# Designed miniproteins, single chains, part 61

Each design is a single chain, and the fold is of that chain. pLDDT is the mean over its residues in the fold that is shown.

## One batch from the design tools (miniprotein)

Design m2243
Fold by ESMFold2-Fast:
Structure m2243 (fold): chain A 65 residues (1-65)
Amino acid sequence: VTKITAAEIYVVGVGIETGEEFEVKYEGDKLVLTVRDMTPAKEEAIAKAKEYAESLGLELEVRYE
């Protein structure tokens, strides 16, 4: 399943960023992604966020509900 996760292209998430499915914010040297464990799209969003964080030298922390 493909959804608009566009963080790497749009470079959002430099504050409190919320989508219907996930919430992304920066915390110093970490990227925090809050998701619901309810769709396969969450796995893709997590993977995208991880790639994005690694490209910036940041760690990714995933929070569920």
Scores: mean pLDDT 55

Design m2244
Fold by ESMFold2-Fast:
Parts: structure tokens; C-alpha cells; sequence
Structure m2244 (fold): chain A 70 residues (1-70)
């Protein structure tokens, strides 16, 4: 669907920002991807990794748990 394609593009942009160490901007894009496709496990995992990079370990753990349940 168009929403799934848009979610994938948001995820890919988030991944690009993550690889540039732009973690807060990456999280915003992963949030956009999750809003468009709540079943996109990869977006939850990468949001967790970005949160972990920012020292937000308890939040990261919650997003890893969500990804593991999908």
C-alpha cells in the first residue's frame, strides 16, 4: 500500500541519519515510519539503537521488546 511504501521511505531516511550519527533526527523518522506502519519491526529496532546511542537505555529496552513481539 502507499502507507507501507511511505513507511519504508521514512525508515530508510532514518537509517541514513542514524549512520550519520544524527540520532535525534533518526528517531523522528523512525517515529514517522511506525505511525505509517505499526508492524514495521525494523523501525522499532533502529529507534531502540538510536535511543541507546543517546544513553536512553530504559526507552531503548522498551522498543527492542516491541520489535521482538512483532
Amino acid sequence: SAAEEEAQRAYEEGLRLYKQFRYEEAIAKFDEAIALDPSLAEAYRLKGLALEALGRFEEAARYFAIADEL
Scores: mean pLDDT 92

Design m2245
Fold by ESMFold2-Fast:
Structure m2245 (fold): chain A 80 residues (1-80)
Amino acid sequence: GDVAFEEILLGIKKIVEEKGEITIDEVKVILDELKKLGLITEEEKDELINMIEDYLKVKNKNKITLSEAEEILSFFKSLK
């Protein structure tokens, strides 16, 4: 895809800052919109969803608040 995962995660963080929290289903909707715009592939969408779901499972969380969004972004940056 044309958009880096870090840029996508920054966008998710901004949405969380505005809404307070989002669910993984809401993240899936956002990623589907990016895929429809040709900015990411289906494979990139699935990879990012799996990463976020794995993070939430490890942290025993069901929603993405600002704290989770910041931790996910920091984790991703550590891989770059």
Scores: mean pLDDT 78

Design m2246
Fold by ESMFold2-Fast:
Structure m2246 (fold): chain A 63 residues (1-63)
Amino acid sequence: SDYEKGLEAFLKGDYDEAIKYFERALEKDPNNAAAWSLLSAAYEKKGETEKAQEYFDKAAQNE
């Protein structure tokens, strides 16, 4: 799945690829809180604090 590909990219430190796959996963399942959390974490790793916070809030809303 796109979520699994995103997770593999995240674990390898390929945050740009991880973001792409998590965005695709969320297009199909916007209620996937884990994907929102990992998207937040990927943006935090890139230093994009505002985007990280926005997606963290979306993860909380989907639990």
Scores: mean pLDDT 84

Design m2247
Fold by ESMFold2-Fast:
Structure m2247 (fold): chain A 59 residues (1-59)
Amino acid sequence: MSEEEKIEKAAEEALEKVKKNPEMSGREAAEEALKKMGLPMEYLPEVLKKVKEMVEKEL
């Protein structure tokens, strides 16, 4: 899986967390997804962008 695909996967994991607990912020969900996947926090801004766009569609 490429670096970009890992970021996408982290965004999916974060979105899943937000769907289950809407009270959770996208930032917290993105951080948890990155930790779960063992990705460095330097990916956080990219994952946050994707999560916000995805959450916007879900709301």
Scores: mean pLDDT 75

Design m2248
Fold by ESMFold2-Fast:
Structure m2248 (fold): chain A 66 residues (1-66)
Amino acid sequence: MKYPGSVVRVIKNAVEDRLGRPVSQRELAEAAGVSVGTISAYERNRRPISEETFQRLVEAYRRLVA
């Protein structure tokens, strides 16, 4: 299964809403274990997100809001 890159923006917005502050692409990338360039490519819808990467992004959300 593959997800549209816009899912990254949805996850980033959800983290920002939960924390009450802006979250950088770098912070999300570090939490997900991917490069900043990869996060940027997803946000610009240049790449689809694999199931594995989607699970990493969900785990990043959990870590950042814990």
Scores: mean pLDDT 78

Design m2249
Fold by ESMFold2-Fast:
Structure m2249 (fold): chain A 58 residues (1-58)
Amino acid sequence: SLADGYRNGAEQARKAAKEFEELAKKSEPSTQPVGQRMAEALREQAERLEKKADYLEA
């Protein structure tokens, strides 16, 4: 279903966020904020996708 697609997208976004967080930990101090901001954006994207799935199942 379309809702399943959004939930799968949210899972992929959370996985990518974790990968960026791990990369940020291993990066130079000057680049760590970039990785952290990307992880935050991906977590926000996952939240939006889950809300869309919830709306479709409402």
Scores: mean pLDDT 82

Design m2250
Fold by ESMFold2-Fast:
Structure m2250 (fold): chain A 55 residues (1-55)
Amino acid sequence: MSEEEIEEELKRLREKEYKSTLEGFLNLGLPESIAKPLAETIAELSVEYKRKLLE
């Protein structure tokens, strides 16, 4: 895969993971001020992990 293809896949993954994780935390009753930074952290870690796999 080209670097451009990898970055596009990671961008889509980041968006999906962020939305899914945020919705999950909000559904569990976490306040948005806590849920957002936690969802961003989890999405970032997912992207880092997947970047290693897509090499």
Scores: mean pLDDT 80

Design m2251
Fold by ESMFold2-Fast:
Structure m2251 (fold): chain A 55 residues (1-55)
Amino acid sequence: STAQDLALLLGLARWGASQGVPAEEILRAVEAQARKLGLSDEQIAALLAQVREAL
């Protein structure tokens, strides 16, 4: 489900940050994966905003 996909991607972003992955690399990876999962442009934009705030 979309909610599960969003939760998974946010969790992976936080994990990547904890491992020292640069924010720009995390944002690019999250966007790429969200597109593969079929999220809309609006959903991707909202997700990226949440990831930026969480980092």
Scores: mean pLDDT 84

Design m2252
Fold by ESMFold2-Fast:
Structure m2252 (fold): chain A 83 residues (1-83)
Amino acid sequence: EELIERVEELLEKAVEAIKDPLVKARVEMLTNGALTLVKNKDYDGAIDLLREAIEVAREAGEEEAVKLLEEALELVEEAKKKS
């Protein structure tokens, strides 16, 4: 519950930080998928999508988005360890 709210906040901030509209659309699609998987407790699937989103943002030079996505990834990885 607290986890889902915090992850959603970080993912929203990451998408908002992206300046390139095509990169923003791609990252938004991946992060929306990841959030759905977190809600379904599919942490492995969520981690895979978040890692892809981080790679997309990193290749585009969207450093602030990368930082926020990495924070979200860390929260999901911690949730997986407790599950």
Scores: mean pLDDT 87

Design m2253
Fold by ESMFold2-Fast:
Structure m2253 (fold): chain A 55 residues (1-55)
Amino acid sequence: SSALEALREAIEAGDDRIALHIARELGPEYKEEVLALAREAGREDLAEQIRRVLA
């Protein structure tokens, strides 16, 4: 979806605030996909933050 593309762009730009906002908007249904995007970018720190906000 366009939201997942926007999330990927935010992660690559280092805009953690926007990345977390998009993750919250997508919600827990997309948790695994969102976490995979953060991990693919080498951002395990951001993946941990996303995991907390989608708990």
Scores: mean pLDDT 84

Design m2254
Fold by ESMFold2-Fast:
Structure m2254 (fold): chain A 60 residues (1-60)
Amino acid sequence: GPAELRAEIDRLRAEYDEFVKRMKELIKKSDPETSKRLEEILEKHRARVQALLDELEARG
Protein backbone atom coordinates (compact mmCIF):
# COMPACT_ATOMS: atom_id res chain seq x y z
CA GLY A 1 0.00 0.00 0.00
CA PRO A 2 1.02 3.72 0.07
CA ALA A 3 2.88 3.36 3.40
CA GLU A 4 4.95 0.44 2.05
CA LEU A 5 5.71 2.36 -1.18
CA ARG A 6 6.84 5.39 0.85
CA ALA A 7 9.07 3.20 3.06
CA GLU A 8 10.66 1.63 -0.05
CA ILE A 9 11.21 5.09 -1.64
CA ASP A 10 12.80 6.33 1.63
CA ARG A 11 15.09 3.27 1.66
CA LEU A 12 16.08 3.82 -1.99
CA ARG A 13 16.80 7.51 -1.26
CA ALA A 14 19.05 6.54 1.68
CA GLU A 15 20.88 3.89 -0.40
CA TYR A 16 21.36 6.35 -3.29
CA ASP A 17 22.63 9.10 -0.94
CA GLU A 18 25.19 6.63 0.50
CA PHE A 19 26.23 5.64 -3.05
CA VAL A 20 26.66 9.33 -4.05
CA LYS A 21 28.73 9.98 -0.89
CA ARG A 22 31.04 7.05 -1.70
CA MET A 23 31.36 8.15 -5.36
CA LYS A 24 32.27 11.72 -4.32
CA GLU A 25 35.10 10.35 -2.14
CA LEU A 26 36.44 8.34 -5.12
CA ILE A 27 36.10 11.33 -7.50
CA LYS A 28 38.11 13.56 -5.10
CA LYS A 29 41.07 11.15 -5.53
CA SER A 30 41.22 11.96 -9.29
CA ASP A 31 43.06 14.87 -10.94
CA PRO A 32 41.35 18.30 -10.57
CA GLU A 33 39.94 18.52 -14.14
CA THR A 34 38.57 14.95 -14.10
CA SER A 35 37.19 15.44 -10.55
CA LYS A 36 35.30 18.59 -11.63
CA ARG A 37 33.76 16.88 -14.70
CA LEU A 38 32.77 13.73 -12.78
CA GLU A 39 31.30 15.78 -9.88
CA GLU A 40 29.15 17.74 -12.37
CA ILE A 41 27.95 14.49 -14.02
CA LEU A 42 27.20 12.95 -10.60
CA GLU A 43 25.24 16.04 -9.43
CA LYS A 44 23.13 16.08 -12.64
CA HIS A 45 22.43 12.35 -12.28
CA ARG A 46 21.56 12.73 -8.57
CA ALA A 47 19.15 15.62 -9.31
CA ARG A 48 17.41 13.52 -11.99
CA VAL A 49 17.07 10.47 -9.72
CA GLN A 50 15.71 12.62 -6.86
CA ALA A 51 13.16 14.23 -9.23
CA LEU A 52 11.99 10.78 -10.40
CA LEU A 53 11.64 9.50 -6.82
CA ASP A 54 9.74 12.69 -5.83
CA GLU A 55 7.38 12.14 -8.79
CA LEU A 56 6.85 8.49 -7.83
CA GLU A 57 6.11 9.46 -4.19
CA ALA A 58 3.65 12.17 -5.32
CA ARG A 59 1.77 9.66 -7.52
CA GLY A 60 1.38 7.10 -4.68
Scores: mean pLDDT 80

Design m2255
Fold by ESMFold2-Fast:
Structure m2255 (fold): chain A 82 residues (1-82)
Amino acid sequence: DELRARIRAVAEEAARLAGELARRELLAAGASEEEAERAAEEVVRRNLALTEQALAALTSREALEAALAKLEAERAALEAAL
């Protein structure tokens, strides 16, 4: 349970960063603030839904630890991109 909670916490951070990156990219491409914000919200929603789908399928501690490592790497890559 602690491991699943940690995965959710990291996934939420990664989703937020992915949304911010999408927002910045759209604004730089000339999209409106409203369009960029809507796209960012959609990215966050989809990423969180994918995380919950993955967690429902993960049954072993080893699989959960691998999922956490992958999400931590994704978060770090997004932080570097911002």
Scores: mean pLDDT 86

Design m2256
Fold by ESMFold2-Fast:
Structure m2256 (fold): chain A 62 residues (1-62)
Amino acid sequence: MKSAEEAAKAAENAAKAAEATGHKVGFQRARDYALKAKEAAKEGDDEKANEYAKLAGQSAGG
């Protein structure tokens, strides 16, 4: 995850993966972090976007 945009896409993919597996709690948390990663990407904050993407991945249970 090098740029805020790439981090936001990774977070979105993690949330979609959690949704596909039916992991209710993991999906809910991953989606919240994916939204925060998108907001950070719009602000140009690469560091926050990558941090939230990591949390989204962890929350997805993958």
Scores: mean pLDDT 76

Design m2257
Fold by ESMFold2-Fast:
Structure m2257 (fold): chain A 61 residues (1-61)
Amino acid sequence: EVKVERKVFKSEEELLEFYREELRKQGLSDAEIERNLAALRALFEREQFTGEEIVVSHTTV
């Protein structure tokens, strides 16, 4: 079953913590998790998004 769920986060830190947990559940190594978090931080900087509200679409199977 494929399902798309939108989640709203009140801060960049909250989103990063959520994403870290999701990657951990996916079985990624600590190095891969840190790499993904670094990429996400770079996206925040590039978009200049002050994380009052971050909406993430996530597809689950």
Scores: mean pLDDT 63

Design m2258
Fold by ESMFold2-Fast:
Structure m2258 (fold): chain A 75 residues (1-75)
Amino acid sequence: LSPEQVYKLAVESALEAGASPEVAERAGKAAAQAYSQGTVDDAVGALARELRPHLGSPAANKAASRFRERVEKAE
């Protein structure tokens, strides 16, 4: 996976969880940056951290889990 693909999958997961387009873009950028500097686990964590203030922990964790599934299926 490229960081650009990680960004797209993260944005899709954030939007499905109810994030606004602006929040989804920020979360996607954070996930892609974390992935480029580390692992899939780092990207999942970055997505969850960006979404928690906006969606709450349950929705943020669900989005992060859905994002992980998408990343694993894309590899």
Scores: mean pLDDT 87

Design m2259
Fold by ESMFold2-Fast:
Structure m2259 (fold): chain A 69 residues (1-69)
Amino acid sequence: SMKEQIEQANQRAQEIYEKIGKISESYGVEPIKPKQPIKNIESVKEVEKELIENFKESQKKIEELLKKK
Protein backbone atom coordinates (compact mmCIF):
# COMPACT_ATOMS: atom_id res chain seq x y z
CA SER A 1 0.00 0.00 0.00
CA MET A 2 1.03 3.63 -0.40
CA LYS A 3 1.48 4.02 3.34
CA GLU A 4 4.12 1.28 3.30
CA GLN A 5 5.87 2.95 0.36
CA ILE A 6 5.98 6.26 2.25
CA GLU A 7 7.39 4.54 5.34
CA GLN A 8 10.05 2.74 3.28
CA ALA A 9 11.03 5.95 1.46
CA ASN A 10 11.38 7.85 4.76
CA GLN A 11 13.39 4.97 6.22
CA ARG A 12 15.74 4.97 3.21
CA ALA A 13 16.14 8.73 3.59
CA GLN A 14 17.07 8.37 7.26
CA GLU A 15 19.54 5.57 6.49
CA ILE A 16 21.27 7.56 3.74
CA TYR A 17 21.57 10.69 5.88
CA GLU A 18 22.90 8.63 8.80
CA LYS A 19 25.64 7.27 6.53
CA ILE A 20 26.44 10.77 5.25
CA GLY A 21 26.56 12.01 8.85
CA LYS A 22 29.04 9.30 9.85
CA ILE A 23 31.28 10.12 6.88
CA SER A 24 31.16 13.85 7.69
CA GLU A 25 31.97 13.14 11.34
CA SER A 26 34.94 10.92 10.41
CA TYR A 27 36.44 13.80 8.39
CA GLY A 28 35.65 16.36 11.08
CA VAL A 29 33.27 18.38 8.91
CA GLU A 30 29.74 19.56 9.69
CA PRO A 31 27.04 17.02 8.81
CA ILE A 32 24.79 17.79 5.85
CA LYS A 33 21.16 18.23 6.92
CA PRO A 34 18.35 16.19 5.30
CA LYS A 35 15.51 17.82 3.41
CA GLN A 36 12.01 17.73 4.89
CA PRO A 37 10.20 14.37 5.20
CA ILE A 38 7.59 13.16 2.72
CA LYS A 39 4.30 15.04 3.08
CA ASN A 40 2.58 13.91 -0.13
CA ILE A 41 1.82 10.24 -0.76
CA GLU A 42 1.37 10.88 -4.50
CA SER A 43 4.96 12.17 -4.78
CA VAL A 44 6.86 9.10 -3.52
CA LYS A 45 8.92 8.77 -6.72
CA GLU A 46 9.75 12.48 -6.76
CA VAL A 47 10.87 12.28 -3.13
CA GLU A 48 13.15 9.35 -4.01
CA LYS A 49 14.73 11.45 -6.77
CA GLU A 50 15.13 14.38 -4.37
CA LEU A 51 16.81 12.09 -1.84
CA ILE A 52 19.25 10.77 -4.45
CA GLU A 53 20.07 14.32 -5.57
CA ASN A 54 20.67 15.38 -1.96
CA PHE A 55 22.97 12.39 -1.47
CA LYS A 56 24.99 13.27 -4.59
CA GLU A 57 25.21 16.92 -3.51
CA SER A 58 26.40 15.82 -0.05
CA GLN A 59 29.11 13.60 -1.56
CA LYS A 60 30.23 16.46 -3.84
CA LYS A 61 30.54 18.83 -0.86
CA ILE A 62 32.59 16.27 1.07
CA GLU A 63 34.89 15.77 -1.94
CA GLU A 64 35.33 19.55 -2.27
CA LEU A 65 36.28 19.78 1.40
CA LEU A 66 38.80 16.96 0.96
CA LYS A 67 40.33 18.66 -2.11
CA LYS A 68 40.83 21.90 -0.13
CA LYS A 69 43.20 20.01 2.17
Scores: mean pLDDT 65

Design m2260
Fold by ESMFold2-Fast:
Structure m2260 (fold): chain A 77 residues (1-77)
Amino acid sequence: FEELKKRVEEAMKKASPAVQDYAKVALEAAERLKELGKEEEAERILRETYDAVVAGDEKKAREIAEEAIKLVEEAQK
């Protein structure tokens, strides 16, 4: 988890502002998912976010961030 998170943070430095904003939301949501015991989902979100950031895919980064927020909301119920 921590190693993957660090890789995402490093990749974000070269991304557009919009991709950085979505990736930051996804990172915060992944951290929360891990706290809620959803570590496998948290790692999946980080992997997908890394791929979107590296590709510069703003649409995909947004979709992942939105899914991650929804997963946190469901896990908190």
Scores: mean pLDDT 80

Design m2261
Fold by ESMFold2-Fast:
Structure m2261 (fold): chain A 89 residues (1-89)
Amino acid sequence: DAVEEAVRRALEDPEVRQRALEEINYWKEKEGLSDEEIFDRAARETLAGDPRGAELMAVLFHEKNGIRDPRFVVGAAAVKAAVDLVFEK
């Protein structure tokens, strides 16, 4: 599963994690997006098959407290729950 591998890499590979953090910071600083808006965008990208979305979601919820929903608090489980939530929308 490309999504699960992307989540693992984002949490374990410092270079992948740094790139994801840089993207999150770009959206926050340059586009003015909230953590929730960045998460929704990343979740939609993941649903479309882009593993970079999964990397963004994993890093955002591991490193930042943007959303306080218990299902979005850690790694692969949070990404999976987010993808399922976006699919339901």
Scores: mean pLDDT 64

Design m2262
Fold by ESMFold2-Fast:
Structure m2262 (fold): chain A 78 residues (1-78)
Amino acid sequence: SETDELARRIEEAYEEYRRKVEEGDLEGALEALERMREYGLRLVDASDAPEEVKEQMRRSIDEETERLREEARRRHEE
């Protein structure tokens, strides 16, 4: 299903993000994180949830994405 495919792509992007953070590749980590965000937003759009719930999910995705961006930048500066 589209949902299963998007979930797999999100997991792959997150794994790439983690690997890039471990390698000290900040640019690669941020690129992987942006792909994870894009797939996450597409997953929300594919959902049968009410629009109000989808808006909440989109905000949660943006908040988590920003948290992970800050984490990657912090680790790069260490």
Scores: mean pLDDT 87

Design m2263
Fold by ESMFold2-Fast:
Structure m2263 (fold): chain A 87 residues (1-87)
Amino acid sequence: MEERERERRELAREIVRELDEAMIKAGLEILKEKGVRYEEVKELLENKDWEGLIKVMDEIIEEYKGKDPLLVIYSSHLKAVAEEQLK
């Protein structure tokens, strides 16, 4: 019989990882396009400084709240990824 539940868990982990990678890339692209702290965020991601990344994302969200919904959305996603790494 097919071990469907184990295979599904492995596939789900791969899908989540690919989605996280895609969202990180999209978020970085938006930050770069808009000139908002791109180099700082990129360095935090490369150094796996998740606490620093959360702080910077919170600052961007607060600054651009109601001004730029794309920056707020992608910064919120990057923050969520960083929070997940701190589990």
Scores: mean pLDDT 77

Design m2264
Fold by ESMFold2-Fast:
Structure m2264 (fold): chain A 63 residues (1-63)
Amino acid sequence: MTEEQWAEAEATLDLIRAVVAKQAGDYDEAIETLKRGIEKYKDVLPETAKQLEEFLKEVEAEK
């Protein structure tokens, strides 16, 4: 498996964690998870990092 494929799998898990936290009303955990993911993936998966940034803005708007 390539480094990118492994990072995509990890990014998917981080996104799921953020979605679950948001649904539970834990906006702070969702925001923290997304910020960590963006920082981790910005250089390896810029498109995935952008998707996480868009979701972060959505979560922050609903807080």
Scores: mean pLDDT 79

Design m2265
Fold by ESMFold2-Fast:
Formats: structure tokens, C-alpha cells, sequence
Structure m2265 (fold): chain A 70 residues (1-70)
């Protein structure tokens, strides 16, 4: 249940707002829901916390490319 996964991640983000991994997980769930703009926003939030995260940068490009193809 992707909606329950979002609720769980949002609760964890509220407790740990500086954990970049939680923002990346939220973005992955949003990508599965094809909510590309929101997934991009949360990947950008993760990169604000960890600017040199190469995996987050690659995921961001992947989501941006998927949005262009949609």
C-alpha cells in the first residue's frame, strides 16, 4: 500500500527532518505513483541535505527524463 508507505515516511520525516534518506524513500514511492513533479521536489530536498549524493543526482535525472517521456 503506497499510501500507507507515504504516511509512514511523512511521520518519520517529522521526527527526523534532516535525514536525506527519508526524502529519497519518499521520492521513490512518488515515482511509483507516477507523481513525477513531487518526486523531483523530494529528491531536491535530499540533495539540499546531501549535495554530493551521486545516487540522488542520478535518480533525479531519471525522474526528470521519465516526466519528459510522459
Amino acid sequence: DLEKALEEIDKEIAKNPNDAELYKKRASILFQLEKYDEAIEYLKKALELEPNDEEAKKRLKLVEDAKKAA
Scores: mean pLDDT 85

Design m2266
Fold by ESMFold2-Fast:
Structure m2266 (fold): chain A 65 residues (1-65)
Amino acid sequence: SITEAVGLVAAAVLATVTGNVVDIRLEGDTLIVEFAEDTPESRETAELLRKIAEKLGMKLEVRIL
């Protein structure tokens, strides 16, 4: 499905540069990403995911612990 494809792409992108991600999951048309801390690194990662989600017509929800 499109949702599954988004999940795989998001996982691949996050695996490249980030060590600050706690969880990634998909719920319907929403990609949910949780970060351990509010840092420039997590904000950059969130921006990348936002662009991916926007390209695919999906929503992004970012959570910081």
Scores: mean pLDDT 71

Design m2267
Fold by ESMFold2-Fast:
Structure m2267 (fold): chain A 61 residues (1-61)
Amino acid sequence: SSELQQLQQEAQRLLAEAQRLRAKAKELRSIDEEKAKELEEEAEKKLQRRDELEQQYKELL
């Protein structure tokens, strides 16, 4: 269904965004450690949202 496709797309988007944030954090770690930590925390929040969407998806199946 279109709803399931939208959930899958959102989950993929969250994963991609988290990966970008982690990559930026890695680059910044030796330059700005505090900013790197902020980006890691943002990535973690996005991964938590993805996990929640995946759990909802499984419950609907």
Scores: mean pLDDT 84

Design m2268
Fold by ESMFold2-Fast:
Structure m2268 (fold): chain A 55 residues (1-55)
Amino acid sequence: GEEEAKKAEEYAKKAREALRAGDAEQFGVYGKQASEAAKKGNTEEAYKYAEQAGA
């Protein structure tokens, strides 16, 4: 739903920030959360946060 889409977008953003900071563990954690939330969101949001997560 929309709540899951918002969480996915936030997690994808945090994943990219962690990657830029060199925190591979946090990147993996947030990337997984973004991917899981994307499966519950809509297609438009899924593409947006997947892109932000570097997918």
Scores: mean pLDDT 69

Design m2269
Fold by ESMFold2-Fast:
Formats: C-alpha cells, sequence, structure tokens
Structure m2269 (fold): chain A 55 residues (1-55)
C-alpha cells in the first residue's frame, strides 16, 4: 500500500474503544475530572496490550 501500512479496523478493538468511551462519559457525568477518566481509559488499553503480548 502506498500509504505504508494499513491497519484494518478490528472488531475487538472497536468494541473495547466504544466501551471506554461510554465509561468516560459516565465518569464525567459523575463529576470525575478528565484526567482521571483518561487514566482509567489508559489502564484498560494497557490491559489489552498485555493480553496481546501474552499470546
Amino acid sequence: VLQGTIKPPDKSEESIEKQIEILKEEMLKAGVPEEVAEHVARQLRAKEREEAAKS
């Protein structure tokens, strides 16, 4: 591909990303600051990376 590498959208990653987005919205509605909500999102993403590395 002329664009270099093309990453096809993975259903697993898409589902997780959507769940993280919903979680962030819920936390923000509860009065949680953005920095905390982002930290939680980062933790979830780190867990996914760990599972991928484990395989």
Scores: mean pLDDT 69

Design m2270
Fold by ESMFold2-Fast:
Structure m2270 (fold): chain A 56 residues (1-56)
Amino acid sequence: RRKPPSEKEQLKLYIENAFEVLYSQSKEKAIEWLKSSIKTSSPEAAKWIEELLKKL
């Protein structure tokens, strides 16, 4: 089906890529960064970040 990428999907990929880079250097720092990002993110972005944290 034709489903153009939404800003949500673009943001989600960006967060995942940034997290992967940080995680490769320090797990603890990556997790802290995600937790901090939840406070400044939109409710939807916060939900994706929480899912990433649960995966850890």
Scores: mean pLDDT 71

Design m2271
Fold by ESMFold2-Fast:
Structure m2271 (fold): chain A 66 residues (1-66)
Amino acid sequence: LSEEARELLRKAIEALEAGDVETARRYLVEALRADPSVAPIAIPALYALEEGDPEKALEILREGLE
């Protein structure tokens, strides 16, 4: 993963921790545009947000950055 994409994923995590789902979605989309190789992390997280499960999205992002 590019460092730009990693930083965008970290910002998505921070947004979710603050309860800001819209900002998190924006950062995830920007990460995908910056580096499509984040798709295995960012796409499942986006699906979790669409399902109304921000806690699951947060878990996916945290595990994906390890």
Scores: mean pLDDT 83

Design m2272
Fold by ESMFold2-Fast:
Structure m2272 (fold): chain A 98 residues (1-98)
Amino acid sequence: MGLIEAARTALEHGDPLADEALGVAVAETAESLEGKVTDAALEEASRLVSERTGLPEEKTLALGRSVDPSYLSPSLGAARRAGIALRAVSLTVSEAGS
């Protein structure tokens, strides 16, 4: 998953938006599992994201739980996700070009 991998790379470089990008990815995965972000869905999503990124489940769960619900709304959530995703991708491209 490109967004999750880009967010992981940004986290390794200390970017403060990397935590938001990873958290949004966990929350979106949770919503895709149950149609809404529940605690059980966040636990399952954090396990899946942990398997994909190699990060501890406790960290991915905490990041998913920290996400503002507005990131999941159709209008505001899409705009915020696009901004975070663009930042994470920009950091990944910058690293690859170094």
Scores: mean pLDDT 62

Design m2273
Fold by ESMFold2-Fast:
Structure m2273 (fold): chain A 74 residues (1-74)
Amino acid sequence: MKPTSEHLEVSYLAQEVVRLVGTVEAAEAASTILGKVLSGEMDPKEAKEILEKALELAKNGDLEEALKLLKEAA
């Protein structure tokens, strides 16, 4: 039950956000979000939405807003 692809997508998005933001705080927040998804505390689709928004902010150079979004979700 539940497609493995959803967990893999969340993991991939988390790595991309961390790569673009480039801070330890971003890595910690992204790891917390991943942990919540794997433990069932957070829906993989909800996590994907949050990480996609953070990635969009990071791509636009809004690194502070991207980090804030990750910390609020963690």
Scores: mean pLDDT 80

Design m2274
Fold by ESMFold2-Fast:
Structure m2274 (fold): chain A 70 residues (1-70)
Amino acid sequence: AVEKAIKLLEEAAKATDNEEAKEYALKAAEALRKGDYRKALEYIQKAMQVANEEAKKLLLEASRELERAV
């Protein structure tokens, strides 16, 4: 569900100290609020490249929620 994905992205941003990962996770959440699923997935991928393991788990859950919402 989109709402759950947004929540997971916001939690991922809180779970990381990496500023790039935080920015990408928050940009992904905003893209979802605007209905841009492609841009949201792109930002999730970028966040995962720099995020710690805890944030990566939340980012992966968010991407799976989006795949279910298709």
Scores: mean pLDDT 82

Design m2275
Fold by ESMFold2-Fast:
Structure m2275 (fold): chain A 103 residues (1-103)
Amino acid sequence: SDIEYIEDIIESIKKLYESGDEEVLKDKLSKVLDLLKDALSSKNPKYKNDLTDIALKVPEEKREELLKKVEEAKKALEEENFEKAVELLIELLKEIKEILEKQ
């Protein structure tokens, strides 16, 4: 299920944040954000994986708003504000989940 896959990513991110391993957390957050950016900004994403396939199901009219949220999360990550980066990415993933649940 697309919904279960998103929930698994959210739980994985929460567990990594609680572990205090900043290097592993930064790598995971960066990869997830890059996949979301690629899928939301392009009809032909470079990366093929389950998250990319899920994000491609987001309607065109919602993509610009979600891309702005990806950029906010990326900025928080670059500033090493891991709490904010985690919160923003989880919120973004929950919004994608809600969009898919209403389709």
Scores: mean pLDDT 81

Design m2276
Fold by ESMFold2-Fast:
Structure m2276 (fold): chain A 57 residues (1-57)
Amino acid sequence: SLLEEARKAVEAGDFDTALEILRELKAQGDYAGAAEVAHLLVKAGVSPEDVSRAVQA
């Protein structure tokens, strides 16, 4: 699933891939999945502002 791919990307430090998956989940209407990926990114040290900008793009 996209959520599992996003978790693996975050664990690998591949935040660009995780942000792309976040945008894809949002585009598919999976707002719960998008929120989970956003939470994982913030927990991993990505600023809430950077995550918010990616979601709004």
Scores: mean pLDDT 81

Design m2277
Fold by ESMFold2-Fast:
Structure m2277 (fold): chain A 69 residues (1-69)
Amino acid sequence: MDLFAQYDTDGDGTLDAAELRALLRSRGLDPSDAEVAAMIAAVDADGDGTLDFDEFVALLAATPALSRE
């Protein structure tokens, strides 16, 4: 199942910082709010403070702990 869809609680096709943090925690990570904000900023080309599906896929590719399966 798509992790993005599982944690997109608003169903708007984006993940905010709280939803991303919850997803990362489910994968055994415990990022701080600052770390989550930095992750979003690293892939958020639009600067809107949220991750769309393409940005989320880029984050997974850049994060070995999430992509090792």
Scores: mean pLDDT 68

Design m2278
Fold by ESMFold2-Fast:
Structure m2278 (fold): chain A 75 residues (1-75)
Amino acid sequence: ALSPEARALAEEADRAAQEGAEAFDAGDYEKAAEAFERAARLARELARLEPALREGLERAAEAARAAAEAARAAA
């Protein structure tokens, strides 16, 4: 099971990714980019706390960064 700190970071990362997706769907690309960048940073922080999940979380952070770049390009 995740530690309470890791669970809180995972919840924040999930909320940031959801906010980014909702903003992108609404055409608010600047807000989407900011939210995806936040999701990427939180995923990397979580990867440092949970080494067993590091590989998956690093890939999630890369996907979030790519989504942020796509949002900036769309704006």
Scores: mean pLDDT 84

Design m2279
Fold by ESMFold2-Fast:
Structure m2279 (fold): chain A 75 residues (1-75)
Amino acid sequence: LTEEQWREVDAALVDMEAAVARIVAKNLEKQGKSEEAHRLLAETYERAAKQFEELGDPVGAEHYRKLAEEERAKL
């Protein structure tokens, strides 16, 4: 793979981690653990934002930063 293609793989892995966290959060909400669900999502999105910054994707980083702020606001 080229360096560009490896960055695409890394970005896809970050998005996959966020997708898994959403599934876990949905199940926590079903258990009445709303605060835990929002905390998990906030932490996952904060990590995703940092990883996208490291990949040189400021648009992706800002997207996840905004999502993290929305989840933190629900705590």
Scores: mean pLDDT 88

Design m2280
Fold by ESMFold2-Fast:
Structure m2280 (fold): chain A 73 residues (1-73)
Amino acid sequence: MEEAEKLLELGRKYLAQGKFDEAIEYFEKAIKLLEGVKSPTLAEAYRNLSSAYQMQGKTEEAKEYLEKARAIE
């Protein structure tokens, strides 16, 4: 859990810098560590990934991950 939270923090730092590919990579790594466990942290990871895709103009992917986040909550 702490490992995934650290990856989310790194992803958010890259997102703030406009480094969307790096942000996506870290969010995907966090999601992989959290797979199989429905948690607020997993929902947050999906929301962050959705935001990164939205900023890249990938609206379809952004919507899919936002729906995954809502399904956990």
Scores: mean pLDDT 81

Design m2281
Fold by ESMFold2-Fast:
Structure m2281 (fold): chain A 81 residues (1-81)
Amino acid sequence: SELSELWIAGQQALAAKDYAKAAELFKKAAELARKEGDLLSLYSSLHNLALAYEKLGDTEAAKKAREEAEAAFQEYIAELQ
């Protein structure tokens, strides 16, 4: 799927230490996961987006992505009930 392709490409960018490319790819993956209602993929994408922003020194963007990732994870757990 497009989401899987974006996520794999994002991981490859992180491995290559291309943090700007990783942020772009994980941001697109998070947007697609949100549209699809895939909370687990949204959490994973936002978590990696936060890591990419942190490596870029964008502390505020990293914090926001971490907060959104935590919210997605809590919603995911709540839906399992």
Scores: mean pLDDT 88

